# Ledger of designs, part 23: designed miniproteins, single chains, continued (2)

Each design is a single chain, and the fold is of that chain. pLDDT is the mean over its residues in the fold that is shown.

## One batch from the design tools (miniprotein)

Design m4772
Fold by ESMFold2-Fast:
Formats: structure tokens, sequence, C-alpha cells
Structure m4772 (fold): chain A 80 residues (1-80)
């Protein structure tokens, strides 16, 4: 489901952030930001699924997940 997909994306972001922070602890603030963005995206997705949000909230959730992945990709490059 879309909700399960959003929750899975947050868990994937958390696992990757933990892995990267172990490799380079100086990345932790950016990794925490990436996880926060993914969590906000998931919250907006759930809000819409519960009938409490809008299509614009879904578009914002997609943007938040994209920003989270961009931060994780940047951190991966710096940890290499």
Amino acid sequence: SVKEGAEAAVEAARREAERLAALDPSLRPRLEEAVRLAEEGAELTVKVLEGKGTEEDLERAEELFREAEELLAEARAEAA
C-alpha cells in the first residue's frame, strides 16, 4: 500500500543514515535532516490517506522524500 511504501521509505532512510553515521560521524546533522524530511513526507502521506489532507500534501510528500534522498546521496558520496 502507499502507506506501507511511505513507512518503508522512512525505515530505509533510518538504516542508511545509521550506516553512514557509523562511517563518518561528522555527517550526522545532515543524516538527521534527511530522516526528518522522510518522516515529514510519511506523515503527510498518512494524513492524505486518512482523508485529512490534499493532493498538494501528496506532492509535498514526494518533494520531501526527494530532498531526503538527495541528502543521503550527498552523504554517501562524502563517506566514500
Scores: mean pLDDT 86

Design m4773
Fold by ESMFold2-Fast:
Structure m4773 (fold): chain A 100 residues (1-100)
Amino acid sequence: MSPREQLLQEIVKRLGEISKKIEPYLSEEQREELARLQLELYFRVRQALEDDASPEEVIALVEEGRERILELLKKSKVPEELIEETERAYEEIIRRIREL
């Protein structure tokens, strides 16, 4: 696998782990919206990486997606601790993109 493909797989795995922790606190509608936002972010990041976008361009997409997801979680019954864990997961993803 290329470093970019490996990074994309690690992003999917990390976000999947967080989603499993968060899902019990979400309504069905909020769960569907979270899945939609995560899928949209995944496709946008994947496309940017396939188009050989700069790390800065990929980071901008992740930051936009993060803001939208965190806004959803803050409006939900998700504990602050899990919201903070989600924020840390995105910070780690951004750090790894900078290493590309």
Scores: mean pLDDT 84

Design m4774
Fold by ESMFold2-Fast:
Structure m4774 (fold): chain A 90 residues (1-90)
Amino acid sequence: MEAIKEKAMEELVKFMAELGLRLNKVRFTPGITPEEVRKALEEMQEELKALKEKIKKLVPDEEYASFLLGMLDQTERHIEEEVEKLIEKL
């Protein structure tokens, strides 16, 4: 059980780091349009949904699974806020 929890957390941390890099790439892409920014958000949201389903299947500890899902929900809100700010800046 503990090894599964550790592995799930490692996957979550890697995923969050990857999302951060992807968001930065969007921020620093010259000539990016609001449509391209929205498309990137949609792709990130689909990847978040896929990871949530994976966690639900792989983590039998309901409390721990809920904790990880809560972190992903918070991450989704943060990405949406950053994308909104970026679109307003364009």
Scores: mean pLDDT 80

Design m4775
Fold by ESMFold2-Fast:
Structure m4775 (fold): chain A 62 residues (1-62)
Amino acid sequence: GRRDIFREFSRLTAQGVPTSQIQQRILARGRQTGHVDFAQQLVDAYQNQDMDAMRRLAIAAM
């Protein structure tokens, strides 16, 4: 679910994976789990360095 997407995102950022690869992998996971909208919002928040959006998405990941 959304929690697994957020957990994978956190691992990829911690490992220093390039932003373009993080975006591609997270969107792919969103498609696989039926949470494309959540994955897109997470990618957009990260790209825009929107910390308020990131905080809301972390809370929504259950």
Scores: mean pLDDT 82

Design m4776
Fold by ESMFold2-Fast:
Structure m4776 (fold): chain A 105 residues (1-105)
Amino acid sequence: SSREEEERRRRKREEEERRERRRRVEIELEILESLIRMIEWLAKKVKEDKESLESLRKTAEKLREKLKEIYEEVKETDPELAERAEELIKRVEKLIEEIDELLKK
């Protein structure tokens, strides 16, 4: 009986920790997606300004690294969040390629 109570408390803590991690990652992915959209918009607006494009490229690379970190955190525990992170990584990679083409002028 006391062992069953300890096992219930452990399972409850593990489930709460999993839910909090999932919620945190979901919020982080929403923030990162919003930042990607902003960079996509800014890159189109500043397409003739090489300094601004280089700055946006560096920001996009940082977002890519953060998304890879999130992917590694969730790949074994939450495949839906991992898939979302992979799609955002692909989107950032396309954005970096588009900025590189603008810089190639």
Scores: mean pLDDT 86

Design m4777
Fold by ESMFold2-Fast:
Structure m4777 (fold): chain A 68 residues (1-68)
Amino acid sequence: KTRYRVVGRAPSREAAERAHQALVAAGIPSTLFPEENRVVSFVTTQEEADKAAALLREAGAEVTVTPL
């Protein structure tokens, strides 16, 4: 079951779209909220959460990871 919520807030819609594509390419489930420049991923492990956070930060997003 889902154990972590990873939220990336990007500086632009284009950055949010790039972040979302990076997560999709890595096989990490995610949802893009383009009007908010936000990408959200729900993952099971700390390793998955760390990987998602790293990809989001690489795209320029500010990242919050919340244990569930």
Scores: mean pLDDT 82

Design m4778
Fold by ESMFold2-Fast:
Structure m4778 (fold): chain A 85 residues (1-85)
Amino acid sequence: SSETEERAKRLEELLKSLPEEEARKVLGIIADVTSLPLPKTLPVPRDWLLRVAEALEKHKEEVLEALRKAGFEEEADRLEKILNS
C-alpha cells in the first residue's frame, strides 16, 4: 500500500541518518523481533524495507521495547512517529 511505501521510505531515511555501526545494530534488533532475514549489505534493499514496514505494523510494541532496552531511545522514538503516521 502507499502507506507501507511511505513508512519504508521514512525507515530508510532514519537508517541513513545513523552511523553504519548503529544502523547495523538497529537493523539486527528489527530483524530478530520480526523474524525477517538480516540484510547482508548497506544500503538496505527496498524490498527488505517494504517487508519490515509491513511486519512493524504487527510487531510495533516489541520492536520499540527492544530498541529502548538496547539504548536506542531516540531511534525508537523516531520509529514510533513513523509507525503512527
Scores: mean pLDDT 81

Design m4779
Fold by ESMFold2-Fast:
Structure m4779 (fold): chain A 83 residues (1-83)
Amino acid sequence: SMMEELRRKVEEAAKEALEAGINGTPPSTIVSTEYLDNGLSISGVVLAPADSFDRIEQVDENVARAVGGGGSGYGVVTKVPAP
């Protein structure tokens, strides 16, 4: 339940972030670790409010800290396509 809500939020955030990035400056692949969820598959980068995501682990050290601190903000999550 919560996992499916998280993956859906990630997908929607990814779409919105990508569209916003296209208009301005699209973010690059910043994190070397992707969000592992059951069957989550997103090609590109996703930006989401830190408060929306309850679980982001093993992301780039800088990104992980940004999510965990600073009150209101958002983290960056990238998904690498399966081989």
Scores: mean pLDDT 40

Design m4780
Fold by ESMFold2-Fast:
Structure m4780 (fold): chain A 94 residues (1-94)
Amino acid sequence: MSSEEKFIEEVERLIVRAYLAFEEGVPLEEVIAEFRRRLEELIRTSEASKEEQKKALEKVIKSLERAAARSTDPAIKELLLALAEVLRELKEKI
């Protein structure tokens, strides 16, 4: 597995974790704060290059935006767009 592919899988794992917490009734603001904290740690400790991280985050952002567009659940749509915004903000800081 490439460093880029491994980084994508780790980011996707954090998204799944956020989704499960939200489904279990954790408030959106708390879910987003925890997701941001874990993603910042992942970016800081990852062996993937800055270029690989930026490419990976861009792919995941597009995936989340497409999933949000297809969602019929307003709460899930809001969650997916909020997660995409965190990814976009942190990508700009790399």
Scores: mean pLDDT 88

Design m4781
Fold by ESMFold2-Fast:
Structure m4781 (fold): chain A 56 residues (1-56)
Amino acid sequence: SMERAIREAEERGQRSAELVNKAKERLREEGVTQADLDAMSPAERAQMLAEKIAEL
């Protein structure tokens, strides 16, 4: 149903946000700050976050 699909999408969004936040925490521990991420291109930032999420 549409209600189920919306709920599942919201739950996936919450889990994705949690993984991104954990990836950013790990990057910060490794010396990569939010300013460093903001200085990257969108593609470079996405790649770095994806690689860090894969390490979690």
Scores: mean pLDDT 78

Design m4782
Fold by ESMFold2-Fast:
Structure m4782 (fold): chain A 89 residues (1-89)
Amino acid sequence: SAPGLEALAALTILEILAAAPGPVPLEDLVRRASEATGVSEASVRRIVEELVAAGLVRRERRGDTEFVSLTPAGRELLARLRAQVAAAS
């Protein structure tokens, strides 16, 4: 089955972070993922929190700005999700 919008948002978050040269400001990630998927910024923010709780995304504060980056476990999950999407095609 094709992934739902929340699964698409999670995949999009992981792909944005995997493509980034370094940590991404949380607000930029939320905006970009929301714009790319049509999922609300509030829902994207919740999904980021779930990915952090799962150890797939790391949060780091620098002054008043939160940055996010992909963990090794997040990279492994992204590879598995891409393989599942390919197998579903």
Scores: mean pLDDT 84

Design m4783
Fold by ESMFold2-Fast:
Structure m4783 (fold): chain A 96 residues (1-96)
Amino acid sequence: SAAELIAALKEKGDELGLLEAKAREAIKNKDYESLIEYSEKIRKLAEEAGDEERKAGAEALIEYAKVGKETGDEEKAKEVAEERGEKAVEELERRR
């Protein structure tokens, strides 16, 4: 029913918000393993919701976490995430 669908979407929205908050905390703590886990869950939820912008953001955070973990260089990790985010925005604009 429509009511059941609305309830499910709200629960997914609440879960997404919690995961985004946990991802921000993981960034502050330089906890790249947890950041990968939370960002992969965000990516999956965004894909299921058809939210291409949030999916792209989550993929950028996964790359940030991988580079941060591998290199220990936060500035390099930020640069890679920003470049990925910019390319994702350009691709989304091209599909309009």
Scores: mean pLDDT 76

Design m4784
Fold by ESMFold2-Fast:
Structure m4784 (fold): chain A 95 residues (1-95)
Amino acid sequence: SKEEELKRQIEELERALKSVKRIVDMYADQLSPEDLARIKKLIEEMEKLVEKARQALENGDYETAEEYIKKAREKMDELGRLLRQAWQRIQAAQA
């Protein structure tokens, strides 16, 4: 069903966020203050979008839930790119 599909997508995003938070915490002291601040801001923005998606789903507003899931996925892609760039900077500094 559409409800089950959207629920699975929200749960996937929640698991991904939990994993990213763990990784960021492990490497926080190796990240620049600028990268850490940008990463934390994107995580907060994603958490808010995921919460809005869950609220829309609970209200039966599947179109709104899909929109927030899409926005959260876009933020996850941006976060992934930023994490890769930050990791490359760490590697370059150790070279």
Scores: mean pLDDT 87

Design m4785
Fold by ESMFold2-Fast:
Structure m4785 (fold): chain A 75 residues (1-75)
Amino acid sequence: DIEEQLRKLEKGRDQVVSALRERGLEEEAERVDKEATEMLEKARKAYQEGNFEEARKLIEELDYFLLKKYLEGTS
């Protein structure tokens, strides 16, 4: 379910941004929030246009992006 994956990624964005801010990484948190939001908007647009293959690809890319940024900021 693409809608459920998008909701989970929106929550994941908020959690990563919050974790970075708690670490004092405010500038990085702002960059991650902006980039993740742009990726979410692209994925939602693809989904709404019926391009489910592109939406799934963008979801996978965003999931990886958030994981990478979390590990870089909290390691």
Scores: mean pLDDT 86

Design m4786
Fold by ESMFold2-Fast:
Structure m4786 (fold): chain A 75 residues (1-75)
Amino acid sequence: LERAKEIALKIIDSLKDEELREKAIKEVEEAKTPEEVFNAVGRAIERSSPEDQAAATRTLQSLADELAALNAELS
């Protein structure tokens, strides 16, 4: 769970919209499962500008190895 939150916060930090970022951080911190964490990230990206969506996607790609490791832990 904590690793999922750490990865999620790195993705959210790529967003330039301060209000959206603050809301997403709170949703991630309050999440009780890795699924809830990544659902919060997905909602934040959906609500963001095209520029922020591109930045978040780039960050997500850079974290591919960390995401693969997390998926292995959840399997």
Scores: mean pLDDT 74

Design m4787
Fold by ESMFold2-Fast:
Structure m4787 (fold): chain A 94 residues (1-94)
Amino acid sequence: SMEELEREIAEGVLEVHLASAKTASSSPNMPEAARRAVDRAVELYERGDWEGAAEAYGRYVREDELSRGASEEEAERRAERARESFRRLAAAAE
């Protein structure tokens, strides 16, 4: 069904986001806090803790944005959007 396809797409998008974040965290220029946040997001995602994974993923986005020169305000806004998007995708994937 279309609903099954939408679930598969949402799951795939989450997996791609986490894989991309994990790949980026392997860069020597990635802050330690961002690396820890990615590792935690993957761990929580694998355990089915979608809420915890969303929070950890948002922390990764915040730390990554700050390392790229974003202001604290910009980093917080982007992290909040990332958490909301992650939660929506996780809900669709369940």
Scores: mean pLDDT 79

Design m4788
Fold by ESMFold2-Fast:
Structure m4788 (fold): chain A 67 residues (1-67)
Amino acid sequence: LRAELERLIAELKKLDPDIGRIVEEAALKPFSQNEIKTYVDALRSMGVPEEVVALAGEALRLAQQLA
């Protein structure tokens, strides 16, 4: 799980370094499923590509499992 989370964050940083860093910081805190949905919806509202949004959501879900 942690290795997979680190891999997803690294992939995010390759696609969008700013979003990748923000998600990395967010992943340090336990998020509920509702909070993850709100975060993902916010990224979409900002015009972030779906590929990046999908990876961010997956990273936050894995971080929740590690909390």
Scores: mean pLDDT 77

Design m4789
Fold by ESMFold2-Fast:
Structure m4789 (fold): chain A 81 residues (1-81)
Amino acid sequence: MEEELERLEREIERELEELRAAAEAGDSAAALEALRRLEELARRAAKLALEAGREDLVRELTARITAFLRSHAEALAALLA
């Protein structure tokens, strides 16, 4: 369980990095694709964490994703406009 969650966390970090790169490049298609994959990975990780009784991991993951989106909100808003 924790090993699978750790793997998903690493995949989420990769998608966040892809999203950052897409925002820097002004590539809206790449940004949307990264957001879609990030949503799928986050949902999968949340399900596993909840099934394991690890609500703390769901909160940590949500906080991390929210912080990333907040810190890049202006760039993402401009990119998706």
Scores: mean pLDDT 77

Design m4790
Fold by ESMFold2-Fast:
Order: C-alpha cells, then sequence, then structure tokens
Structure m4790 (fold): chain A 65 residues (1-65)
C-alpha cells in the first residue's frame, strides 16, 4: 500500500506522493495544483523528504532540484 511504502522510506503518504510526482518530472506548480496546496507547501514537503532520505540508499533523481 501507499502507507506501507511511505513508512519504509520514513515518509508520510503525502510526502511519498510528492516524491513520486517529482520522479515523474512534474514542476512544483503542477504538484501544487494536483494536490490542492501552495507551491510554498510543496517546497516545505520537498525539504522534509530530502532531510528524511539523507543517508538512505534512494534514487536522488526522484528529488527535484
Amino acid sequence: SMAERAAALGLTPLELRVLQALGQGKSYEEIAKEFGISKERVRELVERIQARLAGRDVPLDLLAP
């Protein structure tokens, strides 16, 4: 499940969905629109994802710049 995959990476389900959207090449604006949140909120979620994945063996290409 989404929740189980998120937990395995130390992420919330929302953070995992944002990570997957970034891996698909979506912009912060597209992610914000899709999830009904602000672009600032997307940036905050990306920062949390990066912090939680630091030192883990995870494809860095799934994280937006």
Scores: mean pLDDT 74

Design m4791
Fold by ESMFold2-Fast:
Structure m4791 (fold): chain A 76 residues (1-76)
Amino acid sequence: SMEEVFREAEGTLSGLRAVFLASEHMSPSLSFSEQLRGGLRVLDRLGISLTDPQAAERVEARAEEVAAIARELEAE
């Protein structure tokens, strides 16, 4: 049904938004591709699913943890 398609799309859009929000915490000296990969790794460490319709809100609510993980990843 269209409602099922909409729910799946909503989750996907939230997941993509979460990646971009997390990537903003990565160093601006990194390439855009490296920032996005960093954002994905942050979400993975936080256990935030890319299909979760609340993914973006979870990233915003946990901004301090996101920043800390971003710093840890850049130190590796």
Scores: mean pLDDT 81

Design m4792
Fold by ESMFold2-Fast:
Structure m4792 (fold): chain A 85 residues (1-85)
Amino acid sequence: SSRLMAEAEATMYIMAGIIYEKLKDYKKAAEYYEKAIKVLEDAGIENELLLSAYENLSKALEKNGDYKKAQEYREKAERLKEKLA
């Protein structure tokens, strides 16, 4: 299904983001997490994968000095975590 393909594509983007974080390339890590989030949000997917992408993006943005955007995604992660509890 298109939903399963979206989750697979988002997973690949999250994996790329994690690799760039290990390389301390927080700007590229954030770009890949944003790609994952867009794929999942466009597909209407609100699950643990989207939560992981929000949390990882927030941390990468904070390490890149993008504090305002990091706070925005931290708040999105907190709201989604409450929905999934």
Scores: mean pLDDT 91

Design m4793
Fold by ESMFold2-Fast:
Structure m4793 (fold): chain A 76 residues (1-76)
Amino acid sequence: MLEEEKKKAYEKGYKLAKELLDAGHSIAQVLQAVNMEAIKLKNDLLSKGYSEEEAFQLVRAFVKGALEAIAEHEAE
């Protein structure tokens, strides 16, 4: 269901950003990678027949997860 998919998207975004930050990438590099993966995710979802609203919600959850990882890294 969409809510479970949003949770998984958030976790994927968080993990991506966390792994890149832990590998020593700059915040700018992490944001660039997150943006590229968000575009790929949107295109994949639309190609699978998701609505624009559903694709937007899932991409938003993904980006939110990534931004949370960045915020936690900056708070350290």
Scores: mean pLDDT 86

Design m4794
Fold by ESMFold2-Fast:
Structure m4794 (fold): chain A 97 residues (1-97)
Amino acid sequence: MTEEQEREVRIGVVDLYVAVDKTVVRNTISDPEKQKAILEALDRARKALEEAIRKGNWPAVDEGLKLLREASQALDKGDYDTAIKLYEEAAKVAEEG
């Protein structure tokens, strides 16, 4: 597999996770303030991870994806504050790599 194909696959994985979580947020969270906060954190994480993937910073990408999965688990449990924190941490890890 080429580095270009590997980047395309990794970006697709990030987009899939974010799209699924955004759908959950829009369909389950009735509080508009909480919904907005989570959607903004998700967008920040997506943009930061896509940039890290473009730069080929695989350690930052792998840690950021791990934090995205942990955030999704918190979201599924209804722990919205933990989900926001984990999405923001994923963005920070990707931005600092």
Scores: mean pLDDT 83

Design m4795
Fold by ESMFold2-Fast:
Structure m4795 (fold): chain A 59 residues (1-59)
Amino acid sequence: ASEEKCAFLSKLDPSRLFRFSASVTADVKEFQRAQGLTVDGILDDATLVALAELQKECP
C-alpha cells in the first residue's frame, strides 16, 4: 500500500519531475491512477499536492 507509493516517489525523484519526457509522463499517469486522480500525465496542482503529501509520509 503506502510502501508501493513510496517506492514510486523514490523512483520518480521530485527533482526530475521538472524534466518532462515520455517516460516521466507514463510514471505520472501511474501515480495519478494510484492516487485516484485524473489520469492525464500532466503535473497539475492536484497531482503536485498529492506528491507533496506522499513525500511528507515518505521523507
Scores: mean pLDDT 66

Design m4796
Fold by ESMFold2-Fast:
Structure m4796 (fold): chain A 101 residues (1-101)
Amino acid sequence: SDEYRKKAQEYTKKAVELLEKAKALTDDPEIQEQLDLIAERVKALGDKPKITSQDVAEGVGIVMVLVSMSESPRVSEEAQELMLEAAKYFIKGIDYKVKAA
């Protein structure tokens, strides 16, 4: 439904916003670059009108990378919380895109 598409967009945009905030709290340029790349991938999936099973698999991969990065000793507790929150919103975004199909 149209409401599911709107919710998917809202959750995906929230995930990107949280990733940008996590980047701002990170002193590590390598982690900042990886967060930028993840945000671009999240945004690209969010912008698709319909997603495939391969897109869902990519989304799962992104979540796993975010969780792994959040556990790094190079990431502050505050940045970790933002990264995990971004992963949660991204999962919700994908779920609504699947339901909209």
Scores: mean pLDDT 84

Design m4797
Fold by ESMFold2-Fast:
Formats: C-alpha cells, structure tokens, sequence
Structure m4797 (fold): chain A 75 residues (1-75)
C-alpha cells in the first residue's frame, strides 16, 4: 500500500498541473513514467485517464486532487 499511496500523491500532483493549464500529454507522460518506476510495469490506461481528466473543470480537478491526497493518507 506504500507504493499505492505514493502513486496517489503523484495523481493529485498531476490533477493540480492540469488545473494550472499544463499540457495533458506531458502530464500523462510524467504520470505514466512515475507509475512504471513505482510498480515496475506500464499501464497505457494512464494516458486515457489523464485525457479524460483534462476535460474536467479547474474546480473538479482540484476536488479530485484533494480526494486522492486524502485516500493516500488512509493507505
């Protein structure tokens, strides 16, 4: 669960970067690389998840980031 908690913190960071108007393709690439480093395998679904998240409002992105951080603290 430690690696899962760490990845959720990277997800929260990615969501905040999207809320700041960062390029979704670069955010997805960074998150996918962090996932591979932590868990030892590639998950192409990360690219789809970031693309979907990029369609959310700034308010929703920040709300989901807070939820991801809170979930990481509970693991």
Amino acid sequence: SEKRAEFLRFVAEALRKLAEGRDPKEVAKELAEKFKELLGFEDPKIYDMVEEAASLSKEELLEYAERAEKLAEEL
Scores: mean pLDDT 84

Design m4798
Fold by ESMFold2-Fast:
Structure m4798 (fold): chain A 71 residues (1-71)
Amino acid sequence: MDEVVRRLTIEEIMKATGLSEEQAERVLRLALENPDWSVEELAERIMRELGLSREKALLAAEIAKRAVATS
């Protein structure tokens, strides 16, 4: 993934969810390592790992998967 796209995606996740930069980077890494996961499956993993609400986890998952799909 392009460094600029990676940085912008991390920033978007942070702004949308209130996650730290390290947590947002983890979300993006999960999406990159598991491209076959649905938004719902990625969101469930984010909820379990980072303790995010379902609403915010789905938003983070959507942002991350969109970035991966366009890279």
Scores: mean pLDDT 84

Design m4799
Fold by ESMFold2-Fast:
Structure m4799 (fold): chain A 90 residues (1-90)
Amino acid sequence: ALEVAVRLGADPELAEEVVKRWKEKGYSDVQITVAAIAYHMAKPYLSDEEAERIAERAAELSKTKHPLVALMEANRLIAREIRRRVEEER
């Protein structure tokens, strides 16, 4: 999970802290990988807390849905939040 996040260009220090918390919460390696990808996608545009929230939602979705579907939902939420912020700052 952490190695995957690093390979995707994530910040190694932030990825380590976030992955450690997810492991302590009992998420599987697949769920942690999905969460790490979602976190990395959200990080440039959202606060750390908001990025973690989206990542955890993706992990929860991956318990019942395919990882790709969970990531598509995470991407949709990130895009919606970016659009909202751009419109509000305008």
Scores: mean pLDDT 71

Design m4800
Fold by ESMFold2-Fast:
Structure m4800 (fold): chain A 100 residues (1-100)
Amino acid sequence: LSPEMLKEIAASMVRMAKSVSILAINNALKRKASDEELEKVKEESRRTMKTAILSAQELAGLPKEVVDELIARLDAALKSSLEEFKATIQEVGDEAVKAI
């Protein structure tokens, strides 16, 4: 695999993680999930995004400083509303793809 192919794979993984996370959040909001269920969706989405970002670091050489900042933003957003958390997922995902 060329470095260019590894970067494209990494970008695709982050885009997929973002899409899956946003879909899960939208589904939870649509069905008016309980507060406990919303917190579980936030934690699952955080784990999905963190895994994709760490994979992008390994595959495409995403800088440690960028990875640390993006993960810290996801962690901080766990304390916010689901709408605000969703916005953070979108922003973090887009910034990770741009950094690849």
Scores: mean pLDDT 86

Design m4801
Fold by ESMFold2-Fast:
Structure m4801 (fold): chain A 63 residues (1-63)
Amino acid sequence: APGEGLNVFQPEDLKRLLESRGIKATDEQVEEAVKKVRELSKIDDPVAFQKGLEKLFEELSKL
């Protein structure tokens, strides 16, 4: 399934996850996204973390 076995903290895995969602990001955009995911990982609420990831994907899809 899309996202299964993919680690959003790894640039290569995040890039593949974005591609599976139809988002074409550059390597620089993926590296910046990984940094944002690491900041989101400081949130103790998994629902807030998921919402942060969806917002990040939405922002990348607008580029």
Scores: mean pLDDT 73

Design m4802
Fold by ESMFold2-Fast:
Order: sequence, then C-alpha cells, then structure tokens
Structure m4802 (fold): chain A 65 residues (1-65)
Amino acid sequence: IKLSRAELKKIAKESGVSVGTVKKVVELLNEKGLDVSPKEIAEETGISESTAAKTLELIKEELEK
C-alpha cells in the first residue's frame, strides 16, 4: 500500500485519529494483507474497533484513486 502524506492527513482528519495511527494501520495492512479485521487493527494500535473499521474503510477508499 502506497499513500502520500496528504492522503494520510486526510484519512487522519476524517477518522479522528493521528497521522501516526493511520501510518501504523497502513503498515499492518502491508504486513498482514488488506483482509485484516478491524479487531486486529484495534489490538495492534490501541484504538477502538469502530475507529479501526472507519480508518480501514477510508484507507481502502484512497487506494482506489
């Protein structure tokens, strides 16, 4: 997965998390694949499962561009 700094900032703003958290989610997707669950993301990052789900959805949306 390749996202620009601008895309990372956009996702962070829309999901309500830090840019560092978005970057860590992207890193997990690169290591484990796009089918990683929101629960696994929440366990690895310390954010809530609902926030992990929203962040994952926004990352997938940006990847389609």
Scores: mean pLDDT 78

Design m4803
Fold by ESMFold2-Fast:
Structure m4803 (fold): chain A 82 residues (1-82)
Amino acid sequence: SKLEEEAKEYEEKALAAFAAGDYAKAREYLGKAVDKALELLRSQGLLTPEREAELERLREATAAALEALAAGDEEAARAALA
């Protein structure tokens, strides 16, 4: 579906930004990718409270890691992903 394509495009943009060291853009695109994934799951009747909570947890952990990397704190980034 178009939502699947949009989620994948934002994921690819997030990965490209991360590879380029643009952690602020990586965080922005990751957020958009998760939003599209949640919308897709909801449209398909597959969004459970457990899946929503897990996706939000992963979003928060990854956002914290990217923010730490932007600040040059690799230890904090590693801790956020543990």
Scores: mean pLDDT 80

Design m4804
Fold by ESMFold2-Fast:
Structure m4804 (fold): chain A 68 residues (1-68)
Amino acid sequence: SEKEELEKAKLAAIHLALEEAKAAGWTPESIEVEEIGGEKLKVTVTTADGKIERVFDKKELVEKALAS
C-alpha cells in the first residue's frame, strides 16, 4: 500500500541521514522528517554541532529499501 511504502521510504531516509551524522562523528539529538510535495522527503538531523538537512526522492528511497 502507499502508506506502507511511505513508511519504508521515511525509515530509509532517516537511516541515510543518521549514517551521515555518525560518519561525521556527530551525535544526533533529534530527527525530523517531512514530505515535500508528492515525491520528496526532507530529513533534518539536529546535533550539538549543527544541522544536517537532506532531500530525497521517495521513488529512489523505495527502490533502495527493496534492494536492501
Scores: mean pLDDT 76

Design m4805
Fold by ESMFold2-Fast:
Structure m4805 (fold): chain A 67 residues (1-67)
Amino acid sequence: SSELEALIAEFAASLPAELQEAVREWLRSLTAHLDLSPEQLRALLEAAREVLERGADLSLLNPPIAA
């Protein structure tokens, strides 16, 4: 869905450049695996944004184990 890709791109663009591609691929995988609607993805991204605003470190969401 073009709407899902737009939501993913918008969220990733708000992050540091070094994290953008990893977060885009993770969100695409998550959306496909869970069969998320645009509404469900939007709610998830809003919740994630609130967690980040409260000082959560993105490294906790994706430990740097893969090259």
Scores: mean pLDDT 72

Design m4806
Fold by ESMFold2-Fast:
Structure m4806 (fold): chain A 120 residues (1-120)
Amino acid sequence: SVEEFEELVKELGLKLKKLLDLLEDAVENGFTEEKIKEIEEILKEIKELVEEISKLLPKEKAEKLNEVMSELEKLVNDFIEKAKAGTLTKKEAEEYLKKIRKKAKELVDLLEEGLEELKK
């Protein structure tokens, strides 16, 4: 239903904001084991919500949404692995945040397009 889609999109938006806030905090104050665990947990919740939303979309839109989600997951995981290795420079951290913010926006834009399609 449109209402179910809207509720899932709202929840996903809140989780994406939490992910970005956690990553920005980790860049400023350090990637502690506790922060990494929180980031991994929120990323898992985001992925599960994307899978739920995908079931409500036409195949082509679901495939594009899952593609962008896969790219976001890879970026976040690569970022965490570099942070764990102690090889992450401030410039590299800022570039990862920029790329992750861009992918999060691409997810939101696809969801807004999906919502408009369902309202027709």
Scores: mean pLDDT 86

